Designed miniproteins, single chains, continued (4). Designs and how they scored, part 73

Each design is a single chain, and the fold is of that chain. pLDDT is the mean over its residues in the fold that is shown.

## One batch from the design tools (miniprotein)

Design m14680
Fold by ESMFold2-Fast:
Structure m14680 (fold): chain A 75 residues (1-75)
Amino acid sequence: MMDELEAEQLFSLALMIYSIAKIALSNNKATPEDLEEAIERLERIAEEVEPLDPELAEEIREMAEELREKLEELK
């Protein structure tokens, strides 16, 4: 189904965004603006995935929440 492929592609994109943010954090190269942008993108992807695969959407929201915690630490 095309909707299943779309959910998989969106989840892969979310993983890339999350991984890049985590790598930047581990190298002390992440700025608050970078994390805010990553969180916004992850939340938007989760909204698109929710009607296709709510379990994947929850996983994406968990990624966003983890980055939100790191953002608060950088403030």
Scores: mean pLDDT 82

Design m14681
Fold by ESMFold2-Fast:
Structure m14681 (fold): chain A 66 residues (1-66)
Amino acid sequence: GPAMELARRLQESARRLMEEGELSRRQAAQILAKDTGLSLRAAERLLNGDVTEELGRAILEGLAKQ
């Protein structure tokens, strides 16, 4: 669904920046957590490829509260 697609796109973008040396893993997780409202643990799980509808829904809820 759209929530999972958002999570997938964010994960792909963050990993690309890590592979290009623009961000460390720690910096990518911190930026994702800040921008989406996810905990650092949830952001780390997303970076590890845990792309789920549930994480996408959490991201949408976090964005709606900002």
Scores: mean pLDDT 82

Design m14682
Fold by ESMFold2-Fast:
Structure m14682 (fold): chain A 90 residues (1-90)
Amino acid sequence: AEEIAKKALAEAQKLLEEAAEAEKKGDYEKAIELTREAVEVAVKGLEEAAKKAKEAGDEEMAKKFEEYRKIVEEEGEKAIKELEEKKKEA
């Protein structure tokens, strides 16, 4: 379960790094696309990790992964909205 979460979060982090570089160059459309992809990768990985933790009887770990998923979704929506606002200004 933890390995699934780690892999997904690492892949999401790489996409966020690419999104940050796109934003620095003023390519907000690409930054938005990469940020959305990063959120999807992280959310899916955390959902799979939570499911595997529940199947293993680790309710605490499953709850922790579900909590991280909610944080990722909330932060991702906020980041995307901020990028969309910047795109309008640019």
Scores: mean pLDDT 82

Design m14683
Fold by ESMFold2-Fast:
Structure m14683 (fold): chain A 58 residues (1-58)
Amino acid sequence: DLTTIPGVDEEVAKRLKAAFGGDPSRILRTSLEALAGIPGIDEEVARNIKRFYREKLE
């Protein structure tokens, strides 16, 4: 499901799951700067990731 996020490919999705265990609350608590520190994630992609998880919790 993470690959549905604009700018997130399969490698980035794997890195997100490895870093956060797929926990939406951990991802939402993480800063944009920290997300952009993951290889393959820019600030725009980090914003897209946060929007995706925000919508799932709302």
Scores: mean pLDDT 77

Design m14684
Fold by ESMFold2-Fast:
Structure m14684 (fold): chain A 97 residues (1-97)
Amino acid sequence: MVTAEIYVSGGYAVVILEAETGEQALEAAQRIAARLEKEHGARVMMLKVEGNVTRLVLGSPLSAEELARAVKEAAEAEGVEIKSVRFVSREELLSKV
């Protein structure tokens, strides 16, 4: 099972994916990113693997609400369980990277 915590500030999102292995989390992150790039013109700013956690950092032309919805829908389409979706300040978002 892959789980995700989603943090959004403006047109930027940090998706923290956790699985049994970092490879599983990374594969889920790559699939989510590919969907968002194709459907919404999002850009992958960073993909970082640390143990069983992968951090996906995205920039997009979307509003915060639109980006949160798009990320949630893409994650759910890829079989990822959403633990939380949080709208945060830019400063807090950078702390999640």
Scores: mean pLDDT 88

Design m14685
Fold by ESMFold2-Fast:
Structure m14685 (fold): chain A 74 residues (1-74)
Amino acid sequence: SMMELKRENARKAVLAAIELLKQGKEEEALSLLRFAIRRYGLEVVEEAYEENKDLLSEEQRELVEKFFEEERKR
């Protein structure tokens, strides 16, 4: 379904952003998340993040969660 495709694409984008964060490429990772939010919606991207956030350090999780707070204000 279209919804399943959106969730799968959001998951792939989140996993790619996680890999960028692990490489110290914070700006590239946040840019990728921003594009994913615009294409798939904030809620779908946040859901994919919650399912995969254990792959990140606590510092990286704080960075991403602050980013989502800022995106929610837009």
Scores: mean pLDDT 86

Design m14686
Fold by ESMFold2-Fast:
Structure m14686 (fold): chain A 92 residues (1-92)
Amino acid sequence: AAAVAAGVERAARALAEAARRGGEGEGGLRAIGAGLAGLGEALQGELSGAVSPEAAEAARKALGEATKAALRGDGEAAERAAAEAAALARAG
């Protein structure tokens, strides 16, 4: 559980950083990469039993919102959604 939460938190920080870079070109690619990495961590947590299916689904939804916010350059919304994803992964 803790390792999955740490992975989601790293992806969350990368998403927020990408959002501050405007979400275009390399910033957009970084946001997509970070979002996919976070989704992979949440899925791995679910498959290994480290996170409940409900918590993993909620974390994936929050990561999706963080990725969308990052792609539009909304760093504050991306940070909030990413923090929510990390909290959901820790709770599961």
Scores: mean pLDDT 70

Design m14687
Fold by ESMFold2-Fast:
Structure m14687 (fold): chain A 55 residues (1-55)
Amino acid sequence: AQADWDREVAVSERIAEIVKAGNLEELERLAKDGSPLERSMAKAVLNRLASPVPA
């Protein structure tokens, strides 16, 4: 449904704003105490930041 994608986009935009601001504390809080979707996306972003991309 359209609403599912709209929610994912909204969460993605919020996480992008937090990362742009350098607010890693808020990102970690979202990963720990967010909604299931927020926790999933925040954890994925944190894992990407912690793991180097192999060349």
Scores: mean pLDDT 74

Design m14688
Fold by ESMFold2-Fast:
Structure m14688 (fold): chain A 62 residues (1-62)
Amino acid sequence: MRELSEEQLRELAERLGVSVATVRRIIAELRRLADPRAADFAALGRRFGVSPEAVREIVQAL
């Protein structure tokens, strides 16, 4: 996965209606997985209080 700039993180957080801290936590969790593209987006969404679609957008940005 590529590294996102602070500006990219802020834009993504604003678009998804969440904090930059939440986006960073989701990215950290995705980086711990062997295949982030195959992650359970619904489970991650429930854990961080975001929609599965929001998790998918974060994965697509990486």
Scores: mean pLDDT 77

Design m14689
Fold by ESMFold2-Fast:
Structure m14689 (fold): chain A 102 residues (1-102)
Amino acid sequence: SMNAEKMIEELEEVLKKEPDDYITWLLLGRYLKELGKYEEAKEYYEKALSLAPDNYVAWLELGEVYKELGKLEEAREYVEKALELDPNNERARALLAEIDAA
């Protein structure tokens, strides 16, 4: 998407000024994932996770990325960690079921 590519450029400039903004790292990962750039999305989500390791979102997003990369064992580990942080998360439970059915 032309809009996703433009947003990525703008958010990368934000990160140069505010490198500790974990929400911006998450948002960049989401746009890269939308474009199918899973390896790049993984790097941005790993940075978001390093800044906010108790936030289940980064763990869950990494689980989805590892699944798209075909790395089901790693995907499962990240989703299980997301469920430790948020046990009632329906997206995480659904993703775990999909991984276990693959």
Scores: mean pLDDT 86

Design m14690
Fold by ESMFold2-Fast:
Structure m14690 (fold): chain A 55 residues (1-55)
Amino acid sequence: SVEELREKALEAVKKNPDDTVLWQKLLQELYKATGGDTREATRFAVEILEARKKA
């Protein structure tokens, strides 16, 4: 599911907070999984930013 993908992606970002290429790949994968939902992609981008700050 999209939610499982989001959870796995956020855990990967927490482990590799300085890997900007990883963030871009994960965001693109989520965007594809949502069928091009820009709103969900934006929400996920904010979550990545927060995960980076917390790591």
Scores: mean pLDDT 74

Design m14691
Fold by ESMFold2-Fast:
Structure m14691 (fold): chain A 56 residues (1-56)
Amino acid sequence: SSYPSEEERKKILELINAVLERENKELDEEQQWLLDYLNMSPEEQEKLIAEKKAEA
């Protein structure tokens, strides 16, 4: 339940990018969305989560 810090999210993003480069594969829609999400500010992420939660 602990929300990742800015440093932790950046580290996760770097690991994802390293795996994609190593495998030399194209990002699918879900992976692209996840990378975009991780590059958002915390405020933008919270807004997006709230929006998705309201849609469910």
Scores: mean pLDDT 68

Design m14692
Fold by ESMFold2-Fast:
Structure m14692 (fold): chain A 55 residues (1-55)
Amino acid sequence: LSEELAEEVERDFRKLQAQGLDPEEAIRILAEKYGLTPEEVLQAILRVRERKAKE
């Protein structure tokens, strides 16, 4: 995944959780939306969060 796409996925994940979706459900929706596996979605979210923690 590109850094840009990973940031977009993490942003959408936060929006879905804010709407009351469970994390697992949000991951599945994003996997379908971006043509990724659930594992790739989770990996993208974790990478973005680690990067923000270093800022």
Scores: mean pLDDT 80

Design m14693
Fold by ESMFold2-Fast:
Structure m14693 (fold): chain A 54 residues (1-54)
Amino acid sequence: ERRARLAEARRLLAGTDLSVAAIARRVGWGSLAAFTRAFTAAYGVSPAAFRASV
């Protein structure tokens, strides 16, 4: 489930203009900091850095 939520966040970062904070909320994270740590642990890059690379 956590992996599925992070995969959806990755899709939203690549395919939409939603802010990182809005995406974190959409995929069910209560904290932007917690979301950023989880995403970085899963993908090796922060959500903001991932968006910049896409």
Scores: mean pLDDT 82

Design m14694
Fold by ESMFold2-Fast:
Structure m14694 (fold): chain A 61 residues (1-61)
Amino acid sequence: SPEEVERLLAEFRARVEHAKTLPPEERARELAGLEVVADYLRVHDPALAAELEGLLDELRA
């Protein structure tokens, strides 16, 4: 549902922002976990997965 999508995006954004505050090793571990979530969604909702990848690119920079 649109409400569930918005909630998931908000939670994902919060996790990305939190990861940015972590030391490099901890940040890399959080990135790996978030990439698993995005990869899972690629099969079920490619458009949502693409939006999550945009957020992950911020963490990779």
Scores: mean pLDDT 81

Design m14695
Fold by ESMFold2-Fast:
Structure m14695 (fold): chain A 111 residues (1-111)
Amino acid sequence: PRIVLTPEQLEQLRRAFKYIDEKLKDESEPIKLLVKSVVRLMVYLGVSEEEILAFIDEVANLPTDEEKLRYIAEKVKELLPDSPDAKELLKVLGGIAREQGNFELAEEILE
């Protein structure tokens, strides 16, 4: 999906992506790219910068990939419960869980 952002939203997104690259530097690329995709949607929807940075901090502070993926899925479901964009992000989340061998988590995310 093509999301058109205002110049102000693009600047907010650039700051958020820099923060992701600093806070999630030790994370796998699929998780980093997923968080960046969720944050792009949050910026598009007008979610505050404080809330976006808090989301990134929570993902960084969770100890396991399972807990990170579950938290991200909850945030996506909260943000856009009936949106095609949210459903696509949930599929990506479920795919990452399956790739990690966690089929139970993948089913929980995709319910």
Scores: mean pLDDT 79

Design m14696
Fold by ESMFold2-Fast:
Structure m14696 (fold): chain A 65 residues (1-65)
Amino acid sequence: SSDELLAKGIEAFAKGDYETAIKFFEQALKLDPKNSTAWRKLAEAYEKLGDFEKAEEYYKKAEEL
């Protein structure tokens, strides 16, 4: 489920595995593209990787839902 994928992404993020977190958040969003929490977590993961342009784009996605 989308919630299970989101939870796996959050666990990977907490461990500092931002690339794995992104993969799980993207899979969660494929199942539920209106999940504002998943968009925000995806933005946070890109911010941790230094991709501030993608982070800003995904934060805007979360706010516009």
Scores: mean pLDDT 88

Design m14697
Fold by ESMFold2-Fast:
Structure m14697 (fold): chain A 61 residues (1-61)
Amino acid sequence: AASAAEGAAAGAAGAAAGARKSGVPPTDQLRNGGGEMGAAFAASGLSAAEAAAHAPQMVGL
């Protein structure tokens, strides 16, 4: 694959996976009395695709 395509894919995968993995699990958020953070992390996963589209400019530094 081309360096640009691999950079974008790596950025998207890293950002999305990282956001998901770094996110607080729903079980722990339920202990805190709220699951809204789970929705925020899900939204971050979706936004990570767009962030990764711009991230190759910085990630490929």
Scores: mean pLDDT 50

Design m14698
Fold by ESMFold2-Fast:
Order: sequence, then structure tokens, then C-alpha cells
Structure m14698 (fold): chain A 74 residues (1-74)
Amino acid sequence: SPVAAFEAEVAAIMAETRARLAAETDPARRVEIAIEGIQRIAALRDAAIAAHPEDRDAFTAIYLRYVTELQALL
């Protein structure tokens, strides 16, 4: 499904972002890495909504969950 495909792509971005954060000790650089991850997920969400507007609420819920998880790592 479009929702499952979106969640898989978001999970991949999250795994990459978590790995980068685990390797980085500078607080300012960690914030930059997190913002980059959030921006990538936001762009993916916007593209997914444009392609599948019927699934908007599902895409938004997944986006908010992962953004919240990423922010908690800071």
C-alpha cells in the first residue's frame, strides 16, 4: 500500500539519521542532523499526500510519530 511504502521509506531515513546522531557528539551538529532528517521526512510526506490525498491522515500520523521520536534523541 502507499502508506506501507511511505512508512518503509521514513523508517530508512530514521535509521540513517539515528546512525549519524549516534556517531556525533557535537550538540550543534546533532541539531543540524536532526533538522536534515525531519526535512527529508517532511518532503517525503508532502510528495506522498500529493500522490495519495485519500491517505493524508495516515501519512501525517506517521510523520508526526517519527519526528517526535527523532526530536527525543536530542
Scores: mean pLDDT 90

Design m14699
Fold by ESMFold2-Fast:
Structure m14699 (fold): chain A 94 residues (1-94)
Amino acid sequence: AEEYRELGLRAEEEGDLVKAADYYVKAGDAYFEEGDYEKAVELYRRAGELLSQVDKSRAAAYYFHAGLVARKGGDEEAAREMLAEGWRLLEESS
């Protein structure tokens, strides 16, 4: 989990937002498998933020995923925020 997060940060610093998002998703998946839903949501949210400037449709998918993971972790407020942002990005994508 931590190694992918560090690789994501490096890619982000280098300006490769797609590569950074891919690493953050891998880190999020690792935290999800460990049962750390809060950290998984943080990383999926970060991936969505980076992709919102490059691919709104793909960014929306990660926000929806973050929302579902937040709900699984019992954070209904975070789930609602993530789902709302995902729908906003889909509305703007075309």
Scores: mean pLDDT 82

Design m14700
Fold by ESMFold2-Fast:
Structure m14700 (fold): chain A 68 residues (1-68)
Amino acid sequence: MTATLTAAAAVQVGDDALVSARITGSDGTVTTSQEVVAGARVGDQITVTVTDKASGATVTVTVTVRAA
């Protein structure tokens, strides 16, 4: 079976931006990654790599910075 990947993040300009990704594996295992991005600009894309702990598979997620 394939793992289901869902990522949602809200990032604001002007402060240190925190990007979070939440990944749910096919067995219900949840993996999260967080990264602080200083000086993020509107429209920038931040790439986060997350590992599913149940399967050991890695997934790349892209997050777009939005205005406050």
Scores: mean pLDDT 53

Design m14701
Fold by ESMFold2-Fast:
Structure m14701 (fold): chain A 61 residues (1-61)
Amino acid sequence: SVQTEVVRGMNEVIDALDKGDLEKAEKIMKEMAEWLRSQGRDEMAKAFEEHGKRLIEEAKK
């Protein structure tokens, strides 16, 4: 399901951030958002980007 893929993608972002790989985290976030938009899930894509961006910015501090 789309929800299952969103959970998987967010876990991958978190794993990348845990390893200090900010570039990989940003790439996963962008790829998941693009995929969600391709599925007609624009609101989910925005939510994913907003949450992912917050996690990435927090990891930079």
Scores: mean pLDDT 83

Design m14702
Fold by ESMFold2-Fast:
Structure m14702 (fold): chain A 59 residues (1-59)
Amino acid sequence: REEVVELETRIAPGESAEEAARRAAAELAAALDPEARVEITSVRREGDTAIAEARVTYP
């Protein structure tokens, strides 16, 4: 099955919003299930915070 989730993460020094979102998506994937896949569909920056929409696909 699939679901769409919103991720918020702090942007580290020298990191882009896209990089921060990718890091948060990887952390989410590791926490949910080793077989789950997380794909970032959009990213926006709000100050020091990256806000991403991600699609989660379960086996």
Scores: mean pLDDT 78

Design m14703
Fold by ESMFold2-Fast:
Structure m14703 (fold): chain A 76 residues (1-76)
Amino acid sequence: KKEEIEKKIEELKEKIKELEREIKELREEIERLKAKEKPELVPEIVGLELRIIGLELEIERLKKEIEKLEEELKKL
């Protein structure tokens, strides 16, 4: 059981890294679009910003799951 929980924590940490990479790519795209200073791109920029918020919420959820699993390990 302990080894299974440790493996699950490692998998969740890798998933967080993947989501952080996606956020970085989206932030770079937003900066690129903002640099063009075109009003037509505002809805696209807003859409990308909302996607980042969704990914940040998913990262927070995964971090809370890791915290629960670490507490379970501490009680074993």
Scores: mean pLDDT 85

Design m14704
Fold by ESMFold2-Fast:
Structure m14704 (fold): chain A 89 residues (1-89)
Amino acid sequence: MMSELEKEILEAEAELAFVLMQRSIFKLEGDLETAKELEPLIEEAQEYLEKAREAYEAGNEEEAREYLKKAKEAIDKAKEKYKEALKKK
């Protein structure tokens, strides 16, 4: 059975995948401004999730939790941006 930390990393990875899908939809619909605003937050979340997973696999749970927190903050900012864009449609 996976640890709770591994589960939280997987949940964050799933949330990021959803944000990536939303960015693709905005691009397809011609909302290039919203898609562009999501890019740096997606890149930040991807970087921190990769670091969180690497730290977890190395047995460094404290570093993994810190990187996971930063990844979740970037994901939450991305979720706020796309939710506001959706309200305007």
Scores: mean pLDDT 85

Design m14705
Fold by ESMFold2-Fast:
Structure m14705 (fold): chain A 72 residues (1-72)
Amino acid sequence: SMQKRLDETRVILSRLASEGHGELIDELEEAVRNKDEEKKKEYIEKLISLDPRLKPEEILKVVERRLEQREA
């Protein structure tokens, strides 16, 4: 299901943050907040290179949902 894939994406991103890639995830979140399409693509591609199970659409959806929850 889509929800299962998003949950798996959250787990992978949390693991990458704990492994020292938290700054990369923070930079992606900032790019999403600023609607910087070029930087979003760059940081997504870097995350996928660290874990090829990640998909661009699923990464974006997880980050967008996190931002919506904080801005609400």
Scores: mean pLDDT 83

Design m14706
Fold by ESMFold2-Fast:
Structure m14706 (fold): chain A 101 residues (1-101)
Amino acid sequence: SEKEERARELATRAASVIAGAAQTAYDGSPEVREKALNAAADAVRQYVRELPTKEEAELFLRYLREILERMIKQAPPDLQKVLREALEAATRAAEEVIKEM
């Protein structure tokens, strides 16, 4: 459906942002890590807020989690840890916004 296509497209974009933030966090100091992960969480909140319905937001979160889980499986062990932290933060951020819808 058009709603599923939109949710999947946004989830793909969000996953790219989160993966980039996880890489920055992995390569950086503790301060850089915190800033990168917080920025990724804020980006996820913005994407969820742009979705018109709770249903589309829940689809977005489902696709986002699926994409990030696949990325985690393909990543080196050290980066897997940071990606899991990023996925957890992104999930919490999305769920906070969805709850208010």
Scores: mean pLDDT 87

Design m14707
Fold by ESMFold2-Fast:
Formats: C-alpha cells, sequence, structure tokens
Structure m14707 (fold): chain A 75 residues (1-75)
C-alpha cells in the first residue's frame, strides 16, 4: 500500500479506538473524558477532510454523531 493509504487506515483505526475509549468513559461515569475525546474526534475529522480521506472522514463523522448522542443521554 502507499503511505497515503496507510495513513488513512491509521486515522480510521484511531477514530474507532477513541470512540471505544469514550464509550467506556461514559459507562464509568467519566463524562468529562468522553467530551475531551469528542473534541479529538472532531480534530481527526477536520484533518481527514483536509487530506481528502473520505472514508476516514465518514468514520469520524459517524463516531462524532454516536458519541454526541451518548453524552447527551448521560447528562
Amino acid sequence: PSEEEIREEIEEALVRMLLAIAKLAIEKGDIETAEELLEKLRELKRKAEEEGFEEAAKVAEEAIEELEELIEEAK
């Protein structure tokens, strides 16, 4: 694979990992950590969009939407 393809796959993996950690934080009652991770997901989405990584940007957007809903329900 190209370096560009590898970077996109890494960004997708990072998004999935951050979402999983954020969900665990919410389950443990740590909403503040979940909110911090939500900001990290927004940063990753912007980066993916700037790089033209459409799949990574889509995965990030879906993760952001899911996490926003979970945080609102937990408050």
Scores: mean pLDDT 84

Design m14709
Fold by ESMFold2-Fast:
Structure m14709 (fold): chain A 103 residues (1-103)
Amino acid sequence: SERAQKAREAYEEGWRLLKEGKYEEAVKKFEEAIKLNPNYFPAYTLLGIALYLLGKREEAIKAFEKALEINPENELAKLFLELVKKGLSKEEFKEKLKKYLKD
């Protein structure tokens, strides 16, 4: 559907913005994707990542937990939720991102 396609496009644009370090803009795009498709757990996972990089730890945790409510087998959300709860620095978190989100 057009709505599902727009959700995917917003998600893909958010991912590009995240890679460029444009975290606030990335958050807005992932929120757009979620509004268009509330069950789109990949958008919640990347939303959590962007929120953590903005220093919004509690909001990041909620986003990862929502991704896991939709898909409990989401290994990426499990991994990043654990790293956030351990209080990884933004620098160490970015190194983990580069390692696990290389495509």
Scores: mean pLDDT 88

Design m14711
Fold by ESMFold2-Fast:
Structure m14711 (fold): chain A 67 residues (1-67)
Amino acid sequence: SVGVPEGTPEQLRALGDGAVAAGEALAAAGDNETAAAAYRQAAALYEAAGDTARAAEARAKAEALAK
């Protein structure tokens, strides 16, 4: 649960958003292995922030690159 904003949950979400952006750029460049790793990192950051929905979306993006 993302509760009191001392900057930590918001910072973790911002880092997760950055990891998603990096994953999208890497996937567009054809580096699916590094892109999947970036999306998994984003999922871990979103989980740490308490954002289960964004974590699930990031995991889905990583799984899509594994097909």
Scores: mean pLDDT 80

Design m14712
Fold by ESMFold2-Fast:
Structure m14712 (fold): chain A 103 residues (1-103)
Amino acid sequence: DPDLERLRELLEEELERAGFSPEGREAFLRYLEMRLAGYSMDEILAEFGMESDAELYQYLLDLAEDKELMAQLLSLLDIAHENRLSPAEIVRLFEASRNGKKV
């Protein structure tokens, strides 16, 4: 998916700038790819070896030095999933967040 690849590149650059480790970026991008591909939370939990949504959320938060930024990114992904947003629409949400605009 060209839009998913574009989203991946954009987020990878943003996460690197935000002080994420290479391992943290890859884990976050894998989570994002699974969510956008329509995998269930049970399948995502199995992939990450986690027992609950809360454990996965905490694991993803722990990958980032900026916990507030990670919490905001996870919240935006939840909104995107609930509203069935395309990768292109998710890119626009992250760009708006980067520019200090509240959506």
Scores: mean pLDDT 72

Design m14713
Fold by ESMFold2-Fast:
Structure m14713 (fold): chain A 96 residues (1-96)
Amino acid sequence: KKYRLSDEELERLFKEIQEFLKGVDPKYAAERLKKLVDEYLKNYNPKEDPRHLIRTLTVYKILEKKAENPDKEITLEEFREAYDEAVDYLEKLFNE
């Protein structure tokens, strides 16, 4: 699919998000990011690059999972699934 990352790119993004999660309240961060996602979707032009929105949706999904169980470590596989779901969601909105 057009916006899917390589395994190496996904691993790099995962490490960046793991570092981010060390310093944040996941429930608070998820609530703030949901507002950003909702605003992005409301004002998003399908002709613009969706990669930033895909990344934002992925982080939001991971923060929701972390907020539900703060002591659970997010795996690379769970991160990959969240990224793939974000891609599929946007493809359904803007492409068939």
Scores: mean pLDDT 73

Design m14714
Fold by ESMFold2-Fast:
Structure m14714 (fold): chain A 63 residues (1-63)
Amino acid sequence: SIEEEIEELKRRIRELEERIEELRRELERETDPERRLELEIELGVLELELAVLRVILKKLEEK
């Protein structure tokens, strides 16, 4: 059902937000330029994924 899809999507969004916050904390502590770049790339990918999931959630909730 749409309600089950919404709840699963909300769970995935929450898990992704928690991982993004963890990576942000790691990036703030990292001083090596190469490792910082790797963390910034991973963070960017996850933030893009989060944005996509939020758009999907909004569209499902507006039905």
Scores: mean pLDDT 86

Design m14715
Fold by ESMFold2-Fast:
Structure m14715 (fold): chain A 54 residues (1-54)
Amino acid sequence: HHMEEERRRRLERLDELKKTAKSPLAKQVIDFDRARIEGKYDELLKKLEEEAKK
């Protein structure tokens, strides 16, 4: 499946970005992108919204 190649390439790029990310916010953005690619974006977004309300 051609999408497998694109997915792998994007994950590799995110891994590289995470190595240079120093702030919690930057790491959080990278985690969001990773979760979106893996289909877990909605769950991660809900957790952040709930934490912001608390």
Scores: mean pLDDT 71

Design m14716
Fold by ESMFold2-Fast:
Structure m14716 (fold): chain A 73 residues (1-73)
Amino acid sequence: MLSKEELEALVRASLAVMSLATYDSEEAKKKLEEVAELTNQAAEAAKKGDTEKAKKLAEEAEKIRKEFLEKEK
């Protein structure tokens, strides 16, 4: 099973994907793809037991989502 920290990071990354998926702009689609790729990489790192890498990738995905939403305001 994933650690609590790993699970929380993946949940945050998943929420980032869902937040961007509600937008219908081309920029939102591009950011959604970036966030989805980082989320998939985080899940893969978690499966390999690399909790540190999984957490960093999930945090990066959330950061991209937050920056995009602040810009779109």
Scores: mean pLDDT 72

